# Designs tried in a protein design run: designed miniproteins, single chains. Part 61

Each design is a single chain, and the fold is of that chain. pLDDT is the mean over its residues in the fold that is shown.

## One batch from the design tools (miniprotein)

Design m2103
Fold by ESMFold2-Fast:
Structure m2103 (fold): chain A 67 residues (1-67)
Amino acid sequence: MYEQIIENAVKLVSEKVGKDVAEEIYKEARKRLETDPNKALVYLAKKIADKLGVDEASRIIQKAVEA
């Protein structure tokens, strides 16, 4: 479920970037999820990559999908 992926990824990101930044990413991803799940995931991946780098973003998303 896309909602679980977003929640899991944001929880992992919050440990590295802080709760305020993670909550902003969560709200924006959830807003996009209402329209298009693919846009929500692309937004999530891009924002994590912007903060932590592409390699770390890939690892976080993979863990979020695997739970």
Scores: mean pLDDT 79

Design m2104
Fold by ESMFold2-Fast:
Structure m2104 (fold): chain A 92 residues (1-92)
Amino acid sequence: SELERLREERRAAFLASTREEAAKLIEIGLEFHIETFAPRYEELPPAMQEELRRTAEEGLLMGLELPADLLERLRGLPLSPEAARYLELLLA
C-alpha cells in the first residue's frame, strides 16, 4: 500500500513532464535500441535485457505516441523474439 502509493506519485510526476521532453527521451532510447540491441538482443547480458524492458515500461508511462519513422525503422530490422516482444511492450 505505502510502496504502491509512492510508485503512483512517481508515475504521476513523470507523466507531468512536457510531451516534447518525453518524446525526445523516447526517440533517443529507440535510436539506441535500433543501433545496439535489435540485431543482438538475444546475445545481450541479462542486465541489459532488463534495462531495455524497464525503458519500454517507462516509455509507456510517459503516454506518448512514438515517432512513425522510428517505428518503421524498427519494423524493418530482423528482430529476435525478445526484441520483437520489447517493441510490442513499447507500443502497447
Scores: mean pLDDT 53

Design m2105
Fold by ESMFold2-Fast:
Structure m2105 (fold): chain A 74 residues (1-74)
Amino acid sequence: MEATARQLALGLQALGFDVTEEQALEVLRLAEEVEAGKMSLEEALAKLKKPIMQTLLRTMVNGRRVAAEERARA
């Protein structure tokens, strides 16, 4: 998770976004909580202050849902 957060932050910084490893880790944690059903997407989005972080969370939650459906078919 921490290694993934670092790579995500570096990738976003390369694209010109001001995102730290800690902020990337927070998005990953919130995405996991939403996927586990412990928190709604709306609650998770409310915890994030930057628009780029909210966009990342939406993208990750949607991506994980698609990946889970793919695994269920395999």
Scores: mean pLDDT 73

Design m2106
Fold by ESMFold2-Fast:
Structure m2106 (fold): chain A 90 residues (1-90)
Amino acid sequence: MIDEVVEALREMGYEDAARRLEEYRDDAVKLVEVLLELQRELAEKAGTLEKLSEEELEQLKELEEKYGKKYAIETARALGIKEESIKKLE
């Protein structure tokens, strides 16, 4: 659920990504763009945080993949966005 992802992102310090997920929750294309941007930011932050374990990095990636991307795709389907466009997000 998006609320859980947004809360987790805010707790991790990704306030802009969390805000954009809330704002674009009904726009699958923008949601995917935000998730890709977040993935890049997480990778950059992991590179600067040498203390982050491989397990912790995997958990953050799982949260994005499990809740963010899948939520965006399912929301797009629920809103009646054309299947052709949704397939491009997968």
Scores: mean pLDDT 57

Design m2107
Fold by ESMFold2-Fast:
Structure m2107 (fold): chain A 55 residues (1-55)
Amino acid sequence: SLQQEIQQLQQVKQQLEQQRDKAVAAGDDVTAQKYQQDIDWIDQQIAQLQQQIES
């Protein structure tokens, strides 16, 4: 279902946020920016799925 897909994407996002934060703490701006781009893409996917709703 779309709701399950959204939940899965939210879990992946949480893991990416943790990796981004670790990269920031390490001063690895390049790696942090890559994770941020992945997070932004997932946020866009979640928003689109939420708009489609479960029909």
Scores: mean pLDDT 84

Design m2108
Fold by ESMFold2-Fast:
Structure m2108 (fold): chain A 90 residues (1-90)
Amino acid sequence: GSSLPVRPLTPQELAEAERIADEAVKEASKLSSQEDKTNVVRELADKAPSERVANAAIVLADEKGVYVSPSLYVAARLQLAVDGSLEAVR
């Protein structure tokens, strides 16, 4: 095929994304601006072992109350949808 089959997040990938998202929530709670919160989420997601985990962490952080920039949230959510992983973080 022209592309690899899509798949859901593994339990390990979801657990890693949740750990990153929880750390982002803790760090972002010290900040007042959306720009600073978005920067912290990006920095922590950059440490993720894969793009799938990074995008899941971004979406989970936003759902936990870290109001990231709409562009970052939408991009991460769309990539998870394409990858078949969005349902695990809805």
Scores: mean pLDDT 80

Design m2109
Fold by ESMFold2-Fast:
Structure m2109 (fold): chain A 97 residues (1-97)
Amino acid sequence: MAEETVDPEEAVAAVRELTEEIAVEPDESRRAALLTAAELLASLANTPEAYLALAEMYLTMGDYELAAKYAEKAIEIGDEEIRRRAREILEEARKKL
């Protein structure tokens, strides 16, 4: 709709920066806040690249259930290259469950 001005490329970059910060954040409460921010930005961007970044982050964190869920979302709306990467994440997450 008009006036929704989320730059998808900047939102994806912000999600990726947040995922890197989350990976090294030792404080659970700060990590939860960063996770909430990353999920909100990905939802606002509503792009396969943003969902793929979340899936990669959750896989790295060992949250295989959430990694699989976001990978499936990226597969649903993504292009061939995104779907290929998301399938790799989904397969790896399922192997570790």
Scores: mean pLDDT 78

Design m2110
Fold by ESMFold2-Fast:
Structure m2110 (fold): chain A 87 residues (1-87)
Amino acid sequence: DKELLEKAKKLAQEGVLLLRQGKPEEALKKFEEALKLLDTLPESREVKELKAGIYYYMGEAYKALGKYEEAEEYYKKAEEILKELGL
């Protein structure tokens, strides 16, 4: 399902750009859309790596919103995936 993976990557990139523009709420919406697509795909290494990156940036977005507990939860999700992958 190469087309859905490509769409998820673009949504994640849009989220990162929105976060850099100081739009954390809009960034979170894009990351949630990307994760929804990725959840329909097999758990490949590439899908796991992309999910880890998205979780990390969701943590950054929650931190920007002053939601530090939610930020910590997403950072832990990212770290756990990266550790599983030996990264």
Scores: mean pLDDT 89

Design m2111
Fold by ESMFold2-Fast:
Structure m2111 (fold): chain A 66 residues (1-66)
Amino acid sequence: VKEELKKWLIEELGLSEEKAETLVNFFEKHPNPSDLELRVLAHEVGISYEQAKEAWEKYQELVKKA
């Protein structure tokens, strides 16, 4: 799940390896983030709220397949 999400974030959203790793680590610790937490995450990582939301939706999809 971690490596699959990280690769997807880099290849599909064009994020750096460091940004992708930060998102993966966040979702592992906070698998059900609030809207506010996603907004804070987006600001901290330097991405849009929409990108953070899309990343979270992809994380949920990958977890359901595991």
Scores: mean pLDDT 80

Design m2112
Fold by ESMFold2-Fast:
Structure m2112 (fold): chain A 94 residues (1-94)
Amino acid sequence: SVKELVEKSAKAIVDAIKEAEKNGEDPYQVLEKNPEAQKALTFLLLAAAMKDYESVKFILDAVKKVTTTEKSKQFYEDLVITLKALGVPDEVLK
């Protein structure tokens, strides 16, 4: 189901960020090596392009909750900028 795909995608991105934090790596470095996290990020960007803002907000809120390091915060900020460029409203990105 779409709900299961949204939850799985959020978990994959969250787990990648946690792995990066554990290893002192940039989240981008973990994403490059993690096909499931790459698929999850692709799903997030497709959801944004298709104006599925409920899915976007669910994933973004989950990601924000685990952005505790400078590198993870920068990754989160880059993600917000990308989503805004894809036309996601500011109300969804708050």
Scores: mean pLDDT 87

Design m2113
Fold by ESMFold2-Fast:
Structure m2113 (fold): chain A 75 residues (1-75)
Amino acid sequence: AMAEEARRALAELQKAWDAGDIPGMVEAVRRVFRLAREHPDDPAAREGLTAASMLAEQHPAVREAKRAEVDAFLA
């Protein structure tokens, strides 16, 4: 189910954040953004996108990954 996949991706992002795993945060942010693009009408995917976007702003490498995913969506 898409809602379950979106929650799992967000949980992986939170786990990487708590561990200070910057590469893991980058990968989780990419997954959350791709799920949101593939399923724009799914509320869980949208909620995950909002949370991931806010968290990404706190780390330069994660913020850059977020920007790349946003740019890919707008292209």
Scores: mean pLDDT 77

Design m2114
Fold by ESMFold2-Fast:
Structure m2114 (fold): chain A 64 residues (1-64)
Amino acid sequence: MELLDKVAELLEKFSPENGKEIAEALRKRDLSSKEQVDSLAAAFENAGAPKEVVEALRELGEKL
């Protein structure tokens, strides 16, 4: 399973509306830079997202 798919599934589970849009952007590579993904992870962490979602996003950023 690709790390991108795992992140997409976690985002959809956390926020069915907004998470789905973000997951589609990641799948289409509209969010493709480490800086963009790290910023997204920080925003989700500050919003109180589950640690699993934040860690998956940071791991995805490390692979970019």
Scores: mean pLDDT 72

Design m2115
Fold by ESMFold2-Fast:
Structure m2115 (fold): chain A 77 residues (1-77)
Amino acid sequence: SSLDKRIEELEERIEELKEQAEQISDLEKRLQVLGEIQEAQAHINAARSSTDEEERKENLELAEEHIEKAQKLIEES
């Protein structure tokens, strides 16, 4: 499904963010990035587990918001 493809794309983005987080020398920023990645992963897991299309979409939207926050933190590093 289109939602399953979106989940796979978001998980790929999370792996990229994890690699980028390893390059952050500022411990506080690195922990903030890892926190946002963890939140995004939790929402992706919720989307995978839900059978309700609306709940899946809401969780994927929240996952994307946390991914975007992680990306901004990395860019500010």
Scores: mean pLDDT 88

Design m2116
Fold by ESMFold2-Fast:
Structure m2116 (fold): chain A 92 residues (1-92)
Amino acid sequence: GPPSELDKALERARKEKVIYLPKNLESVPSTVLVGLAIRYASFLENPPKKVKVLVFELLSDTDISHENALPLIEEIIEALKKEGYKVEYVEL
């Protein structure tokens, strides 16, 4: 189908070096957090080994919880901040 508003927002985020995140990450389903984490990991030009390992482990694990998903998204956010990205919180 045509590009969604989410797809357009993600392309803009990469061009402007801004990360758009839900305001309360702990209230977001772990599967949604993983989806956001994997998408934003693709924005990294030089992903740290820790991010690569966490992505591989999470995608290989069947027991995805907030305890697993939150550390991954937090590491990706910090890596993107080091590459010059800013964080903006949005309501889903």
Scores: mean pLDDT 74

Design m2117
Fold by ESMFold2-Fast:
Structure m2117 (fold): chain A 55 residues (1-55)
Amino acid sequence: SERKKLIEEADKKIEEVTGGEYKSSRDYLLDIAKKEGLTEEQIQKVLDLEDKARE
């Protein structure tokens, strides 16, 4: 689907821009959430939204 393709392109761009430090937008968002001190519940909501976008 178009959405899935955009997510895959975003993942590749994040990996390229970060020199391989983050392999996906999911990894990038997870790292930011941890650095911002979000709770496990808040982090899980971010991951659930990312997973739903990949469906």
Scores: mean pLDDT 73

Design m2118
Fold by ESMFold2-Fast:
Structure m2118 (fold): chain A 87 residues (1-87)
Amino acid sequence: VEELAREAEEAYLKGDYETAAKLYEEAYKKAKDTSVKVQLLLAMAEMYKKLGDYEKAAELLREAAKLARPINPELAEKLEKMAEEIE
């Protein structure tokens, strides 16, 4: 997970948002900790926003909100509002 997240961040810094999104998705599939999964979904949502895919970004924010709700309800509400604003 750490190597994939690092590679994704490097792609993001280079402006390669499509590659960054794919690397974050691969890291998400391997992540076991819920907090890490939420962070990866947020990173993917940011990448899709930069690509202009607001529908996909909103979907990812709602998935992050669903995962966050049992452990951080305040964050979940914030993420759902963010999804509504960009959809």
Scores: mean pLDDT 81

Design m2119
Fold by ESMFold2-Fast:
Structure m2119 (fold): chain A 86 residues (1-86)
Amino acid sequence: REEIIEHLQRVRGLPREVIEEALKKSDEYLAEAERYTKEGKFDEVIELARKAIKDFKDVPFIAVATALRLVGLLVEYEIEKRKEEE
């Protein structure tokens, strides 16, 4: 966490407070995505990924990382379902 904040401050020139708030929001998106995935609401997970990209436009690295993690949850669930059917 601290290494990511330092990197973004040095490379992107973003204030620490903006980076920390974005990371907190990213964690909130991941928690919501896990809930939707458990409920089988995959369209909501995709919408969360789109919303994360829009909400984090000022910190695009965090936006992309959040979207990729949300899509990763969807992929993991689909793989697990395929194993249960075989």
Scores: mean pLDDT 68

Design m2120
Fold by ESMFold2-Fast:
Structure m2120 (fold): chain A 93 residues (1-93)
Amino acid sequence: SEAEKYFKKAIESLKKALDAIRAGNVEEAQKYLNEAARNIMKGTELLGKPVLGVALSMRLLAANVAAQLGDFDTAIRGVEEVLKEVEKLLKEA
C-alpha cells in the first residue's frame, strides 16, 4: 500500500539517524529525523491516524534536541521507541 511505502522510508531514515547519533554527527541525524517525521506523518494520515503521526514527529523533535545538547543516550532511546511504533504501523499498512 501507499502507507507501507512511507513507513518503509521512515524506518530507513530512523536507522540512518541512529547511526548518525552514535557517530556524533548531529547535523546528519537532524536531516534523517526530519525525513522520518515527514514520512511518518504521510503514512499515518493514510491510515486515518494523523494525531499519532504528529505525536511521533514531536517525539523525534525531542530526540533531535537531546542530540543537539549532547544527550545521545536520551536521543537514541527516543528514536528507538519511535522506530518500534513505526514497525508496528508497517504491519497495519
Scores: mean pLDDT 91

Design m2121
Fold by ESMFold2-Fast:
Structure m2121 (fold): chain A 67 residues (1-67)
Amino acid sequence: SHAENAAGAGALAAATALTEEGRALGQKGMDLGKQGNYKEGAEMARQGGLAGGNPGLAELAYRGALS
């Protein structure tokens, strides 16, 4: 489901983050996805990937969450 995909993207962003900020944003994305806020969750996962130092992963995770 879209919510499960967003939660997964957030978890991936948190797990791979190179910064505390990226980890926190990824965690927020996962929590939002679990709550059914898949669009907001995917956006937080993207921001988490960017803040975590992985722009390519951020784009891939965001696209995957919405597919």
Scores: mean pLDDT 75

Design m2122
Fold by ESMFold2-Fast:
Structure m2122 (fold): chain A 80 residues (1-80)
Amino acid sequence: SVEERIKEAEELIEKNKDKLTPEQLSVAKRLLDLAREFYERGEEHLAQLAVDVVKQLIEGRVTLEQARVFADELERHLAA
């Protein structure tokens, strides 16, 4: 479920917090908060996208700048 994937992302952040820069940790937490907000709104596809970006950031598959752009885009969608 999306709820379980959000929990997995939270656990990944906690397990990797000592390997992340403060800036990476901040963006990962921001994306996790966005995932929870979209899930509460019934926007499961957007919650999943936010979780996927958290995982990609921790895995080094996206840059900090790319993760920030995704977070900003998701926040704009939330405000619309």
Scores: mean pLDDT 86

Design m2123
Fold by ESMFold2-Fast:
Structure m2123 (fold): chain A 76 residues (1-76)
Amino acid sequence: GAEEGAERAGEEAERGDVGGAGRAGREAALAAGGDERQAQLAGGSAATAAAAGLAAGGDARYAGELARRAALGGAA
């Protein structure tokens, strides 16, 4: 089946890499380390969209900086 073929191709790619265990380790690290980063990016994206809409007429640059600060939790 198509899904079985795709899964097998993925397994062969992992076997081709020296130290396939390293890939599983990196996936676990990304899952843990990406949690906070993804939350910050989601907040930043929403803030950027809102700021861009409001500032379309003139202050787009300032709005972009403000949105970035909001994503990092540093907005004044």
Scores: mean pLDDT 53

Design m2124
Fold by ESMFold2-Fast:
Structure m2124 (fold): chain A 67 residues (1-67)
Amino acid sequence: RLDEVHRQLVRVLAEVYRLIQESTDPEFIRRLQREVQRGLDALAERRLDEVERQIERLRRLLEEARS
């Protein structure tokens, strides 16, 4: 489970960093960076349910940015 959750987080992070490079909104970039850090902190503490929630939160933010 940890390995799969880590793979999912890394995949989402790749999309987030691509969006950060394309974004001109500093407030949105800071928000994305904070959500990324929350996911990484949860992973470091092996709070897998929290990591899964942060992955879904990041996916929703990516969808909002594409809308």
Scores: mean pLDDT 77

Design m2125
Fold by ESMFold2-Fast:
Structure m2125 (fold): chain A 79 residues (1-79)
Amino acid sequence: SVLEEHRRREAAELEDEISRLKNGVPKEVEQKELDRLRKEAREWAQKLGLDPRTADAIAEGVVLRYQLRRKRAELRLKK
């Protein structure tokens, strides 16, 4: 039940992302989202007591994963 609801939410979020990509999300909005994710990831890593260099590496990894996910969604739309 809970797992099914979670999967349905993930599918709905992915479909929403695909719809936004199809309609063209402004680059300025995309950049703001990336900056927010980077900041949140960095703050979270620092809260865990990691050194600043490691926190920055984690933040970069989170941003890269987000961009890769978006790129994969774009490739699916090209079919």
Scores: mean pLDDT 69

Design m2126
Fold by ESMFold2-Fast:
Structure m2126 (fold): chain A 83 residues (1-83)
Amino acid sequence: KEAIEKALEYLEKAKEAVKNRDYDKATEYFRQASLYINALPSEERLKLEPLLIRAWQAIQNKDEKAAISYIDELIEKLKEILE
């Protein structure tokens, strides 16, 4: 539960950093979120892994729209797991 809550916290921070075009902070916050996601059971991790890769690449490419879209999808899937 705590791992999902922390992942959500850092994903929201990464999203705000992307909106502010602070891609260095977005990368830092996204790395923190990824650490908490990697603490989840293997079944949940494998489900999220393709989105993690796409979100990270969008952040590195400074693609604001793609980064926000993939981060939002990660947040939605994590909220589903928290149920």
Scores: mean pLDDT 85

Design m2127
Fold by ESMFold2-Fast:
Structure m2127 (fold): chain A 66 residues (1-66)
Amino acid sequence: MVEATEEQAYEALLAAGATPEQARKASKDVMEALRRGDGQAAIDAAEKAGVTPEQASRAIALLVGR
C-alpha cells in the first residue's frame, strides 16, 4: 500500500514527462489503483489521461520506491 498523496502522484507524473493537464487528470485514479495494489490499473488510468505506459511506469517506480 502506498502512502503517497495525490499531489505526490502529480509530481511523479510530471517528473516522468507527463504534461500538467495529463498529470492532474491521472493523479487521483493512479493513486486509487496503487492503494489497491493494482499496478496495471494505475498504468491504465494514466494512459486514459494521455500519459504513455513508459511515463506511467516511471511515475509508479518513483511512488513505490520510497
Scores: mean pLDDT 77

Design m2128
Fold by ESMFold2-Fast:
Structure m2128 (fold): chain A 83 residues (1-83)
Amino acid sequence: APPSPEYVKLIDEIVKELKPEVKEKLKEAGIKVTDEEIEAMLGGAKSRALESLPEDASREEIREAIKKELDKIIDAAVKRNKE
């Protein structure tokens, strides 16, 4: 079933909270990205996390799942930048 509107809102709030953290990690890795590219990474992580999360997941579970997917995306970007 599609996620509830309240669940979507919660995820969007978590994504907004994670955006500055993602920017900082990419900056520390020496990767130059636009805001649009960061939004794309956040959107990708959100979609992947939603595929694995139950609809009754806590805020903390959602945050950790999105962070896990973001870490994978950042690691891939770091490897790509070194090639």
Scores: mean pLDDT 77

Design m2129
Fold by ESMFold2-Fast:
Structure m2129 (fold): chain A 63 residues (1-63)
Amino acid sequence: DLEALEKAIEAVRAGDREAAKEYLSQISDPELRDYIISLLDAGDYEGALRVLERHLAAVKARE
């Protein structure tokens, strides 16, 4: 999931909503995935990035 999270973050930073959704589909947490997709659909890229980066930090902390 770490690679999918990092690629989703890069896609969101690039403003590539379609690529971001493709990488988000690879995340194992469907509730988190759907929430981030809802933020992207609302145009809240900053909110989506914040959620993605916090989740990435949490995944890294568990390793």
Scores: mean pLDDT 79

Design m2130
Fold by ESMFold2-Fast:
Structure m2130 (fold): chain A 70 residues (1-70)
Amino acid sequence: SLLDGIDKLVREFLSEDDYKELRQILDTARKQRPDITPEQIRNLVLGFAGTVLSREKLEELKRKLDELLS
């Protein structure tokens, strides 16, 4: 599924601890907003990743997410 693809990508880019934190953020967002869109999920992923990844790695993740969501 699309969500499985996103999960796999974030596991590749983030440490285990950062991945667990992001997973909690995404699970909370889905619980609060059952109608959450793929674009909103993408924005949450990139917002969190921007706090923990270098600029170069963030741009690489953004590119791969955009390819996945196309």
Scores: mean pLDDT 84

Design m2131
Fold by ESMFold2-Fast:
Structure m2131 (fold): chain A 70 residues (1-70)
Amino acid sequence: SEEEIKKLEKELEELRKMADGYFAVADQNAAKGESRENIFAEAEATVNYIHYLMGIRGLEKEIEKLKEKE
């Protein structure tokens, strides 16, 4: 249904905002140089970014399947 698609699109937008936030944290820590703390912060933010990218991919596929049923 169109209502179900709109709900999933809203969830998708929220996941994208979270992913962008983690990307920004990773990028900022990469820019600060090669300290152990910066490397660990970059790695942790990168892992979270990848996690949200996987969620985005799954939700995009679900939205596409719903659009193909109509």
Scores: mean pLDDT 82

Design m2132
Fold by ESMFold2-Fast:
Structure m2132 (fold): chain A 115 residues (1-115)
Amino acid sequence: SSQVQQLVAQIDALIDQLAAETDPARARALAAQLTALIKQLISVTTDEQVALDVIDRVLDAAEAETDPFVRRLLAEVAAAGAKALLSSGSTDREFILRAIGLLLRAIGILIELDL
């Protein structure tokens, strides 16, 4: 749908904007906005693969990020997104395992940053 395409484009723009942000207060605001749009995407998309793909891109950005604060925010966004996918009620084993994998990947980044 045009709404799903618009949300994906807005999410991708926010990923790039958050990755480039140097101000902590603005970075937190961008992370909150990104999380809200990902949750909105999950609520409106009929294709769970679209939501999996955007969370995967958030994690790719987190892994490429050199600023530890921004990396943490990206990992927290990805964890929130993966948790929302797991709460969506999908019974597809492949999608459930993929969402668990994304959550574990986000947790791994957070452990390395904070312990």
Scores: mean pLDDT 89

Design m2133
Fold by ESMFold2-Fast:
Structure m2133 (fold): chain A 83 residues (1-83)
Amino acid sequence: SNVERFKELVRRTYERMKQLALEQGLSEEEADKLAREAAVATIWLAYQWGLISKEEAKEIARWFGEETGDEEAVQLLLETIDL
């Protein structure tokens, strides 16, 4: 499904960004924050460019919040999608 494909892309984006940040000397906390921001940006861009629907974007955002515990970033993204 489209949702499963984009969840995988979001997960890989998080993992790759975190790894690169750690390799560049960022702390675990800084690397995690940057990786979460990159993942959220990926969901938003996919929605903006019409690669995923509003409902798919919300499903992926909620899933990402559950996986990372980043309820604030997910809530902000969901509110922005509803605009």
Scores: mean pLDDT 86

Design m2134
Fold by ESMFold2-Fast:
Structure m2134 (fold): chain A 84 residues (1-84)
Amino acid sequence: MEEEVEELEKRVRELKKRFDEAVRREDWEEVREITEEFNELIERLDELFQRADKETRRRLVFLESELTMYIMRATVLEKVRERE
């Protein structure tokens, strides 16, 4: 479980960096693909949450909050772009 949490933290960090670069380049197709990966990670976090102890659950909640914020940002950016 701890090893899986560390791997998830590394993946989230990598995806955040790619997301930031895609937004900077205004590459909405890449932003969309990364957002789909964020959604898949949230599903994995939910499954781990069911079997995790209390300490691990706190870490998973933090990761889920960060992923949710990025997904919300992607949704807002897509809606703004569609209206333009």
Scores: mean pLDDT 81

Design m2135
Fold by ESMFold2-Fast:
Structure m2135 (fold): chain A 79 residues (1-79)
Amino acid sequence: SMEEIWREAERGILEIHAAVAAMSIPDPEEKERVLNATLEAIDAAPDLETQRAIVDTTSRLVDEGKSAEEIEAAIKAVL
């Protein structure tokens, strides 16, 4: 059960990182689209390594100024 608590805590931290990354997107619709896609991908991911890769990919592509469509495609490729 302690292992479950740590996994939930790590997931919560990743969800916060996803939200922080999305905050830098100026368009409200693209912001919500990217955040939702990232959170759905975190939920679908088989392990923490994949969840981290999803968040890292989202953060990197947002920083690079990629479109919501390009970010969604990249997230799907990580899964």
Scores: mean pLDDT 85

Design m2136
Fold by ESMFold2-Fast:
Structure m2136 (fold): chain A 68 residues (1-68)
Amino acid sequence: MPVADFLQTIKGVGRATAQKLIDAGFQTVQQIADATPEQLTSVSGVGAEIAFKIISYLSENPEALQVK
């Protein structure tokens, strides 16, 4: 699954937030899955709430990592 499409499936993560993560070097779902909450919140415009939603989604939907 393209990272932009993946990120947009997460509640509260819009296209603008997805683009900021990509611009910060999180270009694949695997890179986001391997990131710590602290690394995600270091991205401009990504707060702790958005980081928690991304991590929670990955924990509940591990299949998102397999669709490449």
Scores: mean pLDDT 72

Design m2137
Fold by ESMFold2-Fast:
Structure m2137 (fold): chain A 86 residues (1-86)
Amino acid sequence: LSPEQQKQLDLDVRVSLVTMASSIVRTHKESILKEASEASDEEKQKQIEQLQRFLAEAEKLAPVDPRLKDDAKILQEMLDEIKKTL
């Protein structure tokens, strides 16, 4: 692959991972929130850290793929809801 093709493939993979994460959050919102409410503070912190990593990736990629702004919003809303349970 050319350097340009390799860069595009890397971008597509990263976009797909962020989109999958937001899709899981949207589809399983009630289940995730229920599990979070029953989780220990340590487990909640791990969930927060994971969501923050996906959110940071979505925000980093949003200038290249503006569609990821909606994905970032979904991830941010879930992050805020879990933080409220601390």
Scores: mean pLDDT 82

Design m2138
Fold by ESMFold2-Fast:
Structure m2138 (fold): chain A 99 residues (1-99)
Amino acid sequence: SAEEELERAKEQLKENIRKAHPEWSDEEVEKKLAEILEKQKEELVKNADEIPKELEAGAEATEEARELLRRAAELAKKDPEKALALVYRAAAIERAAAA
């Protein structure tokens, strides 16, 4: 599910933060994770109109990933967290299709 993919992405981001800053407390790691996710949501909202244009311009994506990206664009301003989850799900499908 999109929510599960977002949780996996959060886990991976935490591991990356801990590797970069092994001296940081769990609270500092969580704060940095929150900052990264908020920036990703802000960029998604900012670029929401470009997602449909990129898909129309023939950006490579499976039909399932294209549908998820369209839904993400529609949800970006209304529910940025769900929109971000759909983007991570689309990315996971594309990685699986490329393997």
Scores: mean pLDDT 78

